Designed miniproteins, single chains, continued (4). Designs and how they scored, part 46

Each design is a single chain, and the fold is of that chain. pLDDT is the mean over its residues in the fold that is shown.

## One batch from the design tools (miniprotein)

Design m13583
Fold by ESMFold2-Fast:
Structure m13583 (fold): chain A 72 residues (1-72)
Amino acid sequence: DPITEEVREIAREYVENGDLRGAVERLIELGRKYGDELGGLLAAFYLADLRKDKELTEELLEKLKETIKRLE
């Protein structure tokens, strides 16, 4: 499954380089690429929350709220 392989690639690069923001941005872009913008944002939010990056988690929550309003 190409989506699963791209998610694995994002995870592998994050483990290697520690670039949380880069991984988050790639997950958001992946969601947009496959027509699941909300899913990409939710995955990014989950990763940021697990890593306890409070500022990034709050930024992503704002983007989630905007995306939900736009999809209504």
Scores: mean pLDDT 83

Design m13584
Fold by ESMFold2-Fast:
Structure m13584 (fold): chain A 76 residues (1-76)
Amino acid sequence: ALEDLTREELEILNLLGRYGDTPVSRDELVAEAVKELGLTPEQAEALIDRLVAKGFLTRGADGSYRVNREAIDKAL
């Protein structure tokens, strides 16, 4: 549900929305979160890991990340 996501977690998902269906590397996603949201790298990494644990992000075999759109649509 929407209430299962913090503000910061929603902001990470919104950043990934700019990439559409393109996988994003962990380093690129961390760098964009630091740049756009003013997070530390450690905060960005913790949020990414939580979003994967909650099923809102999918980690590919190459280590890149994609939004689980079905999970987002169900939560929002």
Scores: mean pLDDT 76

Design m13585
Fold by ESMFold2-Fast:
Structure m13585 (fold): chain A 102 residues (1-102)
Amino acid sequence: MTKEEIINEIIELLEKASVEEAKAMLRAIAKTYLKLEEDATKGTGVALLAIGAVLDAEREKDPERAKKLLIEEARKILSTMTLEQLKAALDAAKAALAEVRA
């Protein structure tokens, strides 16, 4: 499985998700990256970007625009990840989506 295939699968899940589900998925992706990234400065930077995107989405009155903000930031974060980090991010995103739907 290529990096592009995993990124596309995560983005498709985000596109089909609600705004609340997408926020939970982005938080899960960022948390997983922070846990796996050995460079604490790099991990913290990504976590702060994800928090910023979630806050921007919460302030956005148009749910379609909120979703675009979350997807755009997720795409940027995912593009910086290794293949192994992306596999963990996909699992974390799926778990977060399942938890929100439970």
Scores: mean pLDDT 81

Design m13586
Fold by ESMFold2-Fast:
Structure m13586 (fold): chain A 58 residues (1-58)
Amino acid sequence: SHDELLKQIAEMIRTIGDGQQDILAAKKAGDAAAVAAVQANLDKKLSELKKEMDKLDK
């Protein structure tokens, strides 16, 4: 349903925010490999969010 889709989108946005904090923590630790891995995962999550948002726009 539309309401279920909205809830899923909100949860995805929260998860993306958490991932951005993980990147900051990895940068502070000086772990470039971890930064790259978390960034790649965030890029994937952002793409998934865009697809869910496109469903909402219908």
Scores: mean pLDDT 80

Design m13587
Fold by ESMFold2-Fast:
Structure m13587 (fold): chain A 68 residues (1-68)
Amino acid sequence: MLSEEEKHMMEALLAAAKAGDDVAVRAGVRELIRHYGAEKARAIVEEVAKRLDPETAARLRAIFEEEL
């Protein structure tokens, strides 16, 4: 199960991605990598991507790969 902190970070990233706020998405991705490491950050990003339309999901994934 996801922790409350992981859930909050996922909700914030989801909201930023839906808003098309690339700056907020990038900041959220960097924080996930810093806090959880690249492997767990990738898993969280994929869970967020499942809840987005394909175009927005592709944008989120592209930003994530740029920050690795």
Scores: mean pLDDT 81

Design m13588
Fold by ESMFold2-Fast:
Structure m13588 (fold): chain A 59 residues (1-59)
Amino acid sequence: ASPEERARAIEVADRAVKAAASRRDLSEQELQDIARQAVLDAGFPEALAEEIAARVRLS
């Protein structure tokens, strides 16, 4: 993916993760699943969704 695509996908994932985490106490795995799904729903490739999800951490 291009740097611009990666930056947009990261923004989409970050926004979704922050929204979910503010409502519930979620595990790292649940946050990763939310990030992956958000990137896929935004129309980005599966490979990029997996890369971004793997980088999500609670701290």
Scores: mean pLDDT 76

Design m13589
Fold by ESMFold2-Fast:
Structure m13589 (fold): chain A 73 residues (1-73)
Amino acid sequence: MQERLDKLQEETEEALKNKDVEKVKEKIKEILKLQEEKNRKSGLVPEEVLEKVRKLLLEKIEELEEEIEKLLK
């Protein structure tokens, strides 16, 4: 899992260098899915907490998208 996360991080950095906001957004969503799977497999985090974290991260992605758009202007 960590190796896959590292690869996605590298791909996200590459997309940022290319100023591809849409690609960055896709890669971040993919990272979130992998982290959700990791948390679910650990059994330490209740499903309700995972749902709340997912919502918070999606909201932060929207904020990040706006911030990236401002940087690209």
Scores: mean pLDDT 69

Design m13590
Fold by ESMFold2-Fast:
Formats: structure tokens, sequence, C-alpha cells
Structure m13590 (fold): chain A 74 residues (1-74)
């Protein structure tokens, strides 16, 4: 069952994902090769509007936050 997200919540979450992808791309030298490939793949799907499943959007956001936290040394 898909989680129920408002259109505004989905838009805000996608904008957060975009911001994280941009920051990670700007700091690619601090990422593992595997993390770089994940970020690039997510960025391509985001650009193509392929994130239509709210559950997938939530999972992707969590993955990106974990990578960002690791990169920033949190």
Amino acid sequence: MLPELSEEEKRELLERIRAIVEELRANADKLSPFEQELVEGIGEKLENGEFTDPREVLVVHRILEAILAGMRGR
C-alpha cells in the first residue's frame, strides 16, 4: 500500500532530494564510487520525472540523507 502524501508534501520532498543530489554532486570526491553511481542514477531519474511512487520517494530521501550525513561526518 502506498503512503498517502499530499501533492505539496511530495513536491517539498522532491525539492529536498534535488538539493541533496546537488550537494553530493558538488562533493563527489568525498563519496565512494558506489555512492557516486547511486547519486547519479537518482539524479537522472529525478530529471526524467520517474519518481511517481511516494514510497520510493521516501526510501530515496532516506538513502540520500544517510550518504549526506556520512559525507559531512555526522
Scores: mean pLDDT 77

Design m13591
Fold by ESMFold2-Fast:
Structure m13591 (fold): chain A 106 residues (1-106)
Amino acid sequence: MSKAEELSKSSSVEDKIEAAELYIELGRYEEAFRILSSIPEEELTARSYYLLGEVYEALGLYDLAKYYYQKALELIRSNPEERAKLEDPEALEAKARAKLAELEAL
């Protein structure tokens, strides 16, 4: 069993986010979507919003991808507690901005 599969079976929100990130790295977007969709709305973080953006982008749902990338940026910029939870908030903000610019150019 892969690390992603083991983490996806955890009840921990952080483990589910890590599992979704690993599935995205493997190109397994449907499995990443299933895991992220199992997280309660109130427990979604800037990181999980960014990952939802990547999943919707990979599925060709560009309007939804833009929406979730924008939500990730809003949380990073407006919520100091969410920003403090990130390993590298500047890198995530830069990635989300780049993704929005890319999708707006389409």
Scores: mean pLDDT 80

Design m13592
Fold by ESMFold2-Fast:
Structure m13592 (fold): chain A 75 residues (1-75)
Amino acid sequence: MEEYKKLIEEAKKLIERFRARDSWTDEEIQEAENIRNKLGEYAEKARKEGKLDVAREITSLINEIGRLIDEARAA
């Protein structure tokens, strides 16, 4: 339970940091991809544990980070 909360907080901070900037480095995009992949692993774990609310929140964060990465690559 504590693992999910910590990861969700880290993802939210990453999203806030990316939204505050007009340009991102390749390293920052790679960091976002790494966190998105980690979120995917935890979303699957949450679903298998029956924690559907947690899985839904993590999936929302995955989608937001994916959108930010796509925007950075399109620029």
Scores: mean pLDDT 80

Design m13593
Fold by ESMFold2-Fast:
Structure m13593 (fold): chain A 85 residues (1-85)
Amino acid sequence: AKERAEEEARRAEEAGKSGDGVEAAREAYEAGLAGLGTEEGAEEAERAGRLAAEGAIKSGDGVGGTAAAISGIGGSVEALIAYRR
């Protein structure tokens, strides 16, 4: 579970660096889903969203960058909800 969340977070970061903010957003959310029920999954989803957003914005995809940040937060929230129960 944790390793899967880390892998999805890495994919989100790479998608952001390539300027594919939509793919970065999807992978950032999936990082949270992969880490459901773990605190690490929540942290990886948030980290993935931030890094993906930064990469996408630098590549000129500001809209995709915003989506990546929001998706990372969403994945983090889902992971934390699962962690609490």
Scores: mean pLDDT 72

Design m13594
Fold by ESMFold2-Fast:
Structure m13594 (fold): chain A 65 residues (1-65)
Amino acid sequence: SSALELAERYLARAEEALRAGDYVTAARFADHAGSAATVAGDEKLLARAVELGREARRGMEEAGL
């Protein structure tokens, strides 16, 4: 589905942003991925989006954001 494709694309963007140290962008893309995964009904993809969001928010805290 288009929602599944969007979720996968947003997850990839979140991972790239995390590697670059762009935690704000990573958190945003992880949230978008979670929303798309929910629409797609993909529980595993939603869980991964939640994990990436947590990692991004932890990075934000460490960066003082």
Scores: mean pLDDT 88

Design m13595
Fold by ESMFold2-Fast:
Structure m13595 (fold): chain A 81 residues (1-81)
Amino acid sequence: VDAAARSLTVDLEVRGDTVTVTVRDSDGEVLAEGSLPLREGTSTVVLDVVAPDGTRLTVTVTIRGEDGVASVASVDIRPAP
């Protein structure tokens, strides 16, 4: 199975000082969720995802925080070992 052929969506939600990261498949189903503190600069969260076809993926999301706003700086998707 070729993990590079699938599409995943990463959503951010900010509530107070907490950023919630949600990974969804192409049908909008939640595959993984994590949270981290909102900080100035760059923060990283690593999520273990099982895709709809059973492929295990490691999703690394790098988040940039600035003045209470969070944005996705990068997303790295790799097959899990």
Scores: mean pLDDT 74

Design m13596
Fold by ESMFold2-Fast:
Structure m13596 (fold): chain A 89 residues (1-89)
Amino acid sequence: SPELERLLEEARRLIEEGREILADESLSLEEFEEKLKEWTAEAERLAARLVERLRRETDPAAREELRRVLQELDALGKELAAKLEKLKG
């Protein structure tokens, strides 16, 4: 499905952006907090769209791929939050 392909491409792009934020040692605490806030808001909106698509998806392979990107977004969000807490204290 072209809709599914675009949605998965958006998810992969956001995952890549989140990994770049996580890896960027040049960011100040304030810059990291700002980027994390923006990334988290976008990830929450995209996760809602991925969940909606998963609810109506009947193809097992597509369902597995949707679950995988949802899991990657969740895991990355937790890693970013953990880094923020480390930087604060």
Scores: mean pLDDT 90

Design m13597
Fold by ESMFold2-Fast:
Structure m13597 (fold): chain A 79 residues (1-79)
Amino acid sequence: MAEAAIDALLKEAVLRTLGKRSGEYDEEKIRKEVAEWLKKKGYTELAEIILNKSDEEVSEWLNRTIDEEIRRVAAERKA
């Protein structure tokens, strides 16, 4: 399904973005970096949806994925 492929792509973009950071994580900055990465890969419409939050389902999924990864990184940082 196209949606499942998009979900996998978004998760990969989020993980790559977080993997390059060693400091504080900002959800809005992560969203912008994910959108820029998607735009470079040719997924311009999806990048615009993420930046403008024009699709609630995609935005909710992205926010959930970002929050989950931030929580995991924060837990590691507290150790």
Scores: mean pLDDT 64

Design m13598
Fold by ESMFold2-Fast:
Structure m13598 (fold): chain A 82 residues (1-82)
Amino acid sequence: SEKEKLEELKKNVIKIIEYKIKNEPNPEVQKSLKETIKKIEKVETIDELIDLLLENGLIGEIEKEEYDPALESIKEVAKELE
C-alpha cells in the first residue's frame, strides 16, 4: 500500500533527523530540525514528503525519476543508525 510505504518512509526519515539532532551542537538548528519532524508528520503523500525533504536539504536536489534511489539511500542510512 502507498499509505504503508509513506508511513515507513516517514518513520525512517524521522529517525535520521533525530540522530542529527543528537549530534547537533547548535540549539537553533536543533529547533529547526524538530519543526521539520512536525512537518513530516503532517505529510499525506510520498510526493509531498520528497518535496519537503528537498526544501530542507535532507536529500539534496533530485528529479522525480531519481527519487526511488534517494529514498532507498535514506532507508539504508536509517537502518545503519539503529
Scores: mean pLDDT 71

Design m13599
Fold by ESMFold2-Fast:
Structure m13599 (fold): chain A 81 residues (1-81)
Amino acid sequence: MLILTEELYKKLKEELEEIKKSLTPEEQAALDAGLEALKKSIGKPLAEALKAGALAAIAKIPDEEERRAAEEELEKMLAKY
């Protein structure tokens, strides 16, 4: 199983920052929270790191409908990687 290395984190961040350009400011803030959680998960199994990132991003959204929409978008984004 892959470990989230610092190098892999940097590659994921670059890819996600490119996608971030098409997101709303609110979605960008959620993605930034996710990326921060990923950074803190360096050295952990990749699956755990990605899940932590997604959960941190989703938790940043106070509105339940917005949280659902962002969860759907982040899940699509994570599925590409």
Scores: mean pLDDT 74

Design m13600
Fold by ESMFold2-Fast:
Structure m13600 (fold): chain A 70 residues (1-70)
Amino acid sequence: MEEARKKAIDNAIDLFKKSPDQVRAARAGAELAASNGDIEGLEKLIDVAKQSPYREEAVRLAREALEKAK
């Protein structure tokens, strides 16, 4: 279900921008994407997080999930 996976990634990205707890949002989205083997979604999460420098931990969590999904 590509649509469901993309929605989870999009929600995580949205939370990166709005939530005071962006690290938790990144972890939840990354774990869901990893369990579904959504490597492309995880790569998108990393790319978006990199564009927000103060979210370094979010990038780390997404990267860890990507390594597990490989």
Scores: mean pLDDT 61

Design m13601
Fold by ESMFold2-Fast:
Structure m13601 (fold): chain A 51 residues (1-51)
Amino acid sequence: SALEEGAQRAVDAANALRDAGRDAAADALMDLLVEYSEENVQAALALADAL
């Protein structure tokens, strides 16, 4: 689903941030995904785009 695809993209972004040594940013992104919802997935993707 689009929600699952968005969540996977957000997780991939968090992993890329960790690989770059940006652990606090990765943790903030993953915290938004603790409650699985469309709103939280969109917030996580928006945060990733802003970083």
Scores: mean pLDDT 81

Design m13602
Fold by ESMFold2-Fast:
Structure m13602 (fold): chain A 81 residues (1-81)
Amino acid sequence: MEEVLKLLEELAKYAEELGDKATAIYAEAVIEAIKVTKKYPPLEETKKAIEEIKKLMEKKEVPLPKEEEVLKAREKFLALQ
């Protein structure tokens, strides 16, 4: 149960590190839906799906947008004001 959420959180982090913002947002939305509904997909199917998604992400070169690094720095700065 909780292991499914951890796998999805790891996918979201991996997607952000690759600059795949769409996959990161999607993974976060799925995590939220599971937390709200308390309906968990099977662990083995989740693992298989994540591995397939990771393979697709690796085959599609996703550029790391320099602007996202600047935006993260600005968000930290604005949070201090």
Scores: mean pLDDT 65

Design m13603
Fold by ESMFold2-Fast:
Structure m13603 (fold): chain A 63 residues (1-63)
Amino acid sequence: VRVTEEVRTAGGVTNLVVTIEAPTREELEAAVAALQAADPSLVLEAIRETAEGYRAELTRRLP
């Protein structure tokens, strides 16, 4: 499982974007659940199947 964090600013709005990559859907869903348990403000935007497995993106608005 790989977790990557990025800060994006567009139109005066700044968001934390967390990308999770996992080889199986079960590992991805477990990682998403763990991250949301640690930070309930993270919103799951999408889950996608990729050539390497699965990818999810979660966002949180920053002040």
Scores: mean pLDDT 80

Design m13604
Fold by ESMFold2-Fast:
Structure m13604 (fold): chain A 71 residues (1-71)
Amino acid sequence: LSADHVHTINLAKEAARVLGKASKADEVGQRLMEAARKDPKITEEELLELAAELLGVSKETFERAVRALQS
């Protein structure tokens, strides 16, 4: 995995915890790692969209959590 993919996966796991879905954080991380290994050209945006889908939250809600972690 690239450093950028690892960073995005870790960011998605932390966003899951912020959204009160800590129990799903490791599963989300594993699914995103599998996606990145299957397609090394997958973008950060695509990984974050997949994470939101796996958590059952809207893209907007997930993006707010990600922005809070980057502030």
Scores: mean pLDDT 83

Design m13605
Fold by ESMFold2-Fast:
Structure m13605 (fold): chain A 103 residues (1-103)
Amino acid sequence: MTLEELLEEAREAFEKGLEYFKEKKYVEAAYYLGKAIGILEVLYEETGDEEIREELLEAEIQVGILQIEAAIKFDEEERKKILEAYEKGYKEGRERAEKAVAA
């Protein structure tokens, strides 16, 4: 897998995250935003590309917005599910990117 293909996968994950957030599907939104961040973070570590850093920052801002909205709207149990979905997406995104850059 090329770095360009990996960047496109991160962008697709980010778009899905935004779409799920718009649909108020916060668990799915958190997973895809986490996945995008995981991939972008590894790509930035490998490349030092400032454009990738800007995309990473934009994704982190969207997670911040989601976390604020979840804190206002949901109980502790639902917030935990959202956090666990984010962490799962982030780990899977990082692992995918790390394996791709090692190949």
Scores: mean pLDDT 87

Design m13606
Fold by ESMFold2-Fast:
Structure m13606 (fold): chain A 61 residues (1-61)
Amino acid sequence: SEAAKAAEEQFVDDVERALRILAEEHGVDTAKELADNILGDPSLSPEAKARIEAARAEVEA
């Protein structure tokens, strides 16, 4: 549904922000741990997973 898609898009935006804040405040390893935990969720769309993987890579770079 459109509502579910909008909710997932917002979730991914929130995750991207959280990863940047965690990397800055608590270090890259903490941000990577959160990203890896989220990427283990089988309910995430392939699009959401790709965006979170990209954010994880950006934090590590």
Scores: mean pLDDT 84

Design m13607
Fold by ESMFold2-Fast:
Structure m13607 (fold): chain A 70 residues (1-70)
Amino acid sequence: MQQKIQQYSDQASQAAKQGDSQKVYDISKQATKEVGIEGGNSSLRAAYQSGASDESIRAGMKGINEGFEE
């Protein structure tokens, strides 16, 4: 679990640094589906800490909402 959270966080950081809002969405959605809300939140936090744009942060939030099973 922790290792998967770290993998998604690393991917989200890279996507954020590249300005790829679609990839931030995809990663946050997949992290939420595989790990649950903590996975999605961790990926979004990593993107934010990497200087993600407002558009990328909104995309990540949308991914979490759509990936959330509850």
Scores: mean pLDDT 82

Design m13608
Fold by ESMFold2-Fast:
Structure m13608 (fold): chain A 56 residues (1-56)
Amino acid sequence: SEEEKQRLIDQIIALLKEKGFSDDQIKQAEAIMKSMKVDDLKATLQDMQNATPVDR
């Protein structure tokens, strides 16, 4: 479960970087995600993946 949580956080962080979030914003989001449950992280990751990476 902890390994699953870390994997989800890493994937979300990668997507945030692709979306152009700053390192500071990403660190803050990472701290929040560490307090979230796996189910909420899965929902967040799926929402971001469904949106697909877009170049602005």
Scores: mean pLDDT 76

Design m13609
Fold by ESMFold2-Fast:
Structure m13609 (fold): chain A 97 residues (1-97)
Amino acid sequence: MEEAERAYEELLKRLKEIQEKVAELRAAGREEEAEELVRREKLPLQVEALRVLLLRVPEMKPEEQELVREAAEEILATSDDEELRALAREILEALEA
């Protein structure tokens, strides 16, 4: 569990760094580069983070479960990536169980 927790912390760190880079590129009007960064770096990390989150759902506090639900619903509303959408659906199903 500690090993999985450290892996998750590292994934969140990397996602935050990429999100900051994406926001910086968008603020500079460099939307094409922002989209490429999302596709090449952010999307694979989001998939990995969602897989880790799915395993952690049974151990989450109610407030964490609500944030994860909101994040999964946001992915289904905004993302066209089939793997990301499939993981978001699995997370929502796990939260209902």
Scores: mean pLDDT 76

Design m13610
Fold by ESMFold2-Fast:
Structure m13610 (fold): chain A 69 residues (1-69)
Amino acid sequence: FDEEAVREAARAVVDAHPELSEEQREEVVRTTMEAVRAFAAKNPDAPQTLLVGLARREAEDRIAALRAA
């Protein structure tokens, strides 16, 4: 799978949230990549488009959790 395209999708989501600190942005990208890699390991036939969509959803959910904290 194309890890860089997945990371770019996560970064695009965090870039839309200027209220986040650099530390929070890196944390969201890092934990999103961990979640997508875990999914890809269990689902090796998953298409790139699904992994990119998962990255965007995971990043949005993590940002929502950070703002709720």
Scores: mean pLDDT 81

Design m13611
Fold by ESMFold2-Fast:
Structure m13611 (fold): chain A 77 residues (1-77)
Amino acid sequence: STAAALKALNEGLELLKQKKYEEAYEKFLEALRLDPNLPGIYPAVLKQAFLELGEYYESLGKYEKAKEMYELAKSIP
C-alpha cells in the first residue's frame, strides 16, 4: 500500500531528523518493501535520505555500507 509506505517513509525521515540513523534505515527498507515504486514517486526525498545515511556510515568507518547507500541514492532518478 502506498499509504502504508508513505507512513513508513515519514517515520524514517523523522528518525533521521533525530539522528537515529539505523532506525531510519529500517523504516526506509519497510517503505520500499511496502511500495517498491516509491523511488519513482518521491525521488528527491529518498535520494537525499540515502545520501545522509551514506555520510553517517562513512563517519563510522563503515565504508562498504556507505558505498551501498550512495549507490542506492545514485540509482534513484
Scores: mean pLDDT 86

Design m13612
Fold by ESMFold2-Fast:
Structure m13612 (fold): chain A 87 residues (1-87)
Amino acid sequence: DELAQRAYEAAYKAMLLAHNTKSEKDREEAERLAREAERLLASIPDRMVQIEVYRNAYVAAKKELGADPAQIEADVQRLEEAIAAAL
């Protein structure tokens, strides 16, 4: 789905910039991309797909940043538990 792919890309880029902010311009761009990702995610009709897209972007961003695989798994598990509680 083109919408899901666009939401993934925006969320992924926002997370990368937010974690490795090098300047005020990078911070502003991260905020812009985060708002775009939120808008695109909200436009996906299926909540489970919204959650999967965000989770996949988070995992990809954390791997790119060199995060420990065990920590990524723990963070994803917490996200999935929060989602299950909201359903």
Scores: mean pLDDT 76

Design m13613
Fold by ESMFold2-Fast:
Structure m13613 (fold): chain A 78 residues (1-78)
Amino acid sequence: SAEAEKKKEIAKNAFESGSELLDLALESAENGRLAKKKTFKLKILTKDDKVIEIEIEVEEGTSAEELVKMLGEAAKKI
């Protein structure tokens, strides 16, 4: 259905945006860890077709693997 396709497109765009933010964060990282505290904003489509924006603060020294895990856990809470 058109709704299912729209939901997949939003999920893909959210993932791609998250990947771009991760790459940008890692470009500023020292030894593969964040050089400075950063705030990431995620847009998530709920089961009720509502878009929710959540903000995640990530501390300096966070590795790429830890950042991905934090983003995934935040997404699961909605």
Scores: mean pLDDT 63

Design m13614
Fold by ESMFold2-Fast:
Structure m13614 (fold): chain A 82 residues (1-82)
Amino acid sequence: RATVEQALRDAEALIDEAKKALDEGNYRESSILLTAAHLILVGAREEMRILGLDDPELQARIDALEKRVHELGKEADAKAAS
């Protein structure tokens, strides 16, 4: 589904921006961008379920992006606490 693929591209772009913000030391901006990416990925997974899309490649891509969000979020939270 084109909408799911676009959502994955949008989420990846936000994750890349979050990584840049994190490298810059802007931990709050990074956390906001990661939250936005997470919400997009939740929406993409919901759309796949509603449409009955059983696409293991798309599912694996969502899982990989969610893992990146989780890892960067933990890093941002740890640095923001300092």
Scores: mean pLDDT 82

Design m13615
Fold by ESMFold2-Fast:
Structure m13615 (fold): chain A 75 residues (1-75)
Amino acid sequence: MSLEEVRELLEKEKEEFKKYAETLSKEELKDIIRGLKQLLAQIRQKKAQNPEQAALYDLLIDALEELIKYLEELV
């Protein structure tokens, strides 16, 4: 897959997840936000270990950061 295809897929999945997340309770959203923040930390660590794949990890990091920010605004 090209990086552009990955970016488009992430954007689509992110928007669908946002719609689903709007149906959740504040407590469920807080639990999801904690899990996503842990995942973000793990991906940042993987990026540091694999600089050759930095562009792919940056797409994942950006998508997760935007999603976390959106979910925090719902809480």
Scores: mean pLDDT 83

Design m13616
Fold by ESMFold2-Fast:
Structure m13616 (fold): chain A 73 residues (1-73)
Amino acid sequence: SPLVERFETLSVDELVAELRRLAAEDPRLSPGQRAAIREVATEIEELAAQGRLEEAKQLGLDFVRHLEARLAA
């Protein structure tokens, strides 16, 4: 998956920044999808603030897999 492969190479901070950029700039996304991306980005930041970096990254990767599958349908 091109999106997942890209996000796997990012740090948690870079992943959050890229998710927020996607939510702001991707014209294919509905308002509900933009809100969901921002909500997940916030949850990732909260996990990272707790030192739970592996969980933060896994949440981001799982979300990107789900988003990519939905956009492909």
Scores: mean pLDDT 83

Design m13617
Fold by ESMFold2-Fast:
Structure m13617 (fold): chain A 83 residues (1-83)
Amino acid sequence: IEDKLPEELLEKLKEKEKELKEQAASIPVEDREKARELQKEGLLFAAKVLAEAGLKEEIREALELFRESLPEDLVKELEKILE
């Protein structure tokens, strides 16, 4: 996947990952709701970048593979990105 991304989009993913890691480090361990929202934000951002790169089919395949393990609301938002 990383090899298939243009350098510009790969940099966007790396920047977002760094931001999310810094934010995650600042979240109290008892704030599970904020941690879940941060994880959802990261997954949605990655999906949007991959879709922009023309990798919608790879996203769709991953979604089908992991549908049962993902929250229903996240699945619905990912489906909207694929359309």
Scores: mean pLDDT 73

Design m13618
Fold by ESMFold2-Fast:
Structure m13618 (fold): chain A 113 residues (1-113)
Amino acid sequence: MQPLSPEEIRERFRRAVQDLLDRYEAEGKLSEKAKEILRALATGSPEEVRDFILKKAKELLENGQATDEEVAALALGVSYIEALRGEKPIGVAPPEFMTPKEAVERILKRLEE
């Protein structure tokens, strides 16, 4: 595989965020919270994205109200941060294999070390 520059990773991530927004909107699954998460991921610096994901994952874990769309948005953000560090993205199971809460807990632990 060709190594990507940080700018190319950032641009690909921005496109991935837009693709996910378009897909969920077309399926009628785009909640206001999922939209807020995806928009924050599209506009933030890598540090802002990481801090946002950590904060949002903690909020969703404590409230126990994470949706599949919110989990997917947070997982995309983690993948972006890991790609910038040259690390492999985390594996988040589909909703059929784990609860949204369990997926959020995995995201939180991965980002906190």
Scores: mean pLDDT 67

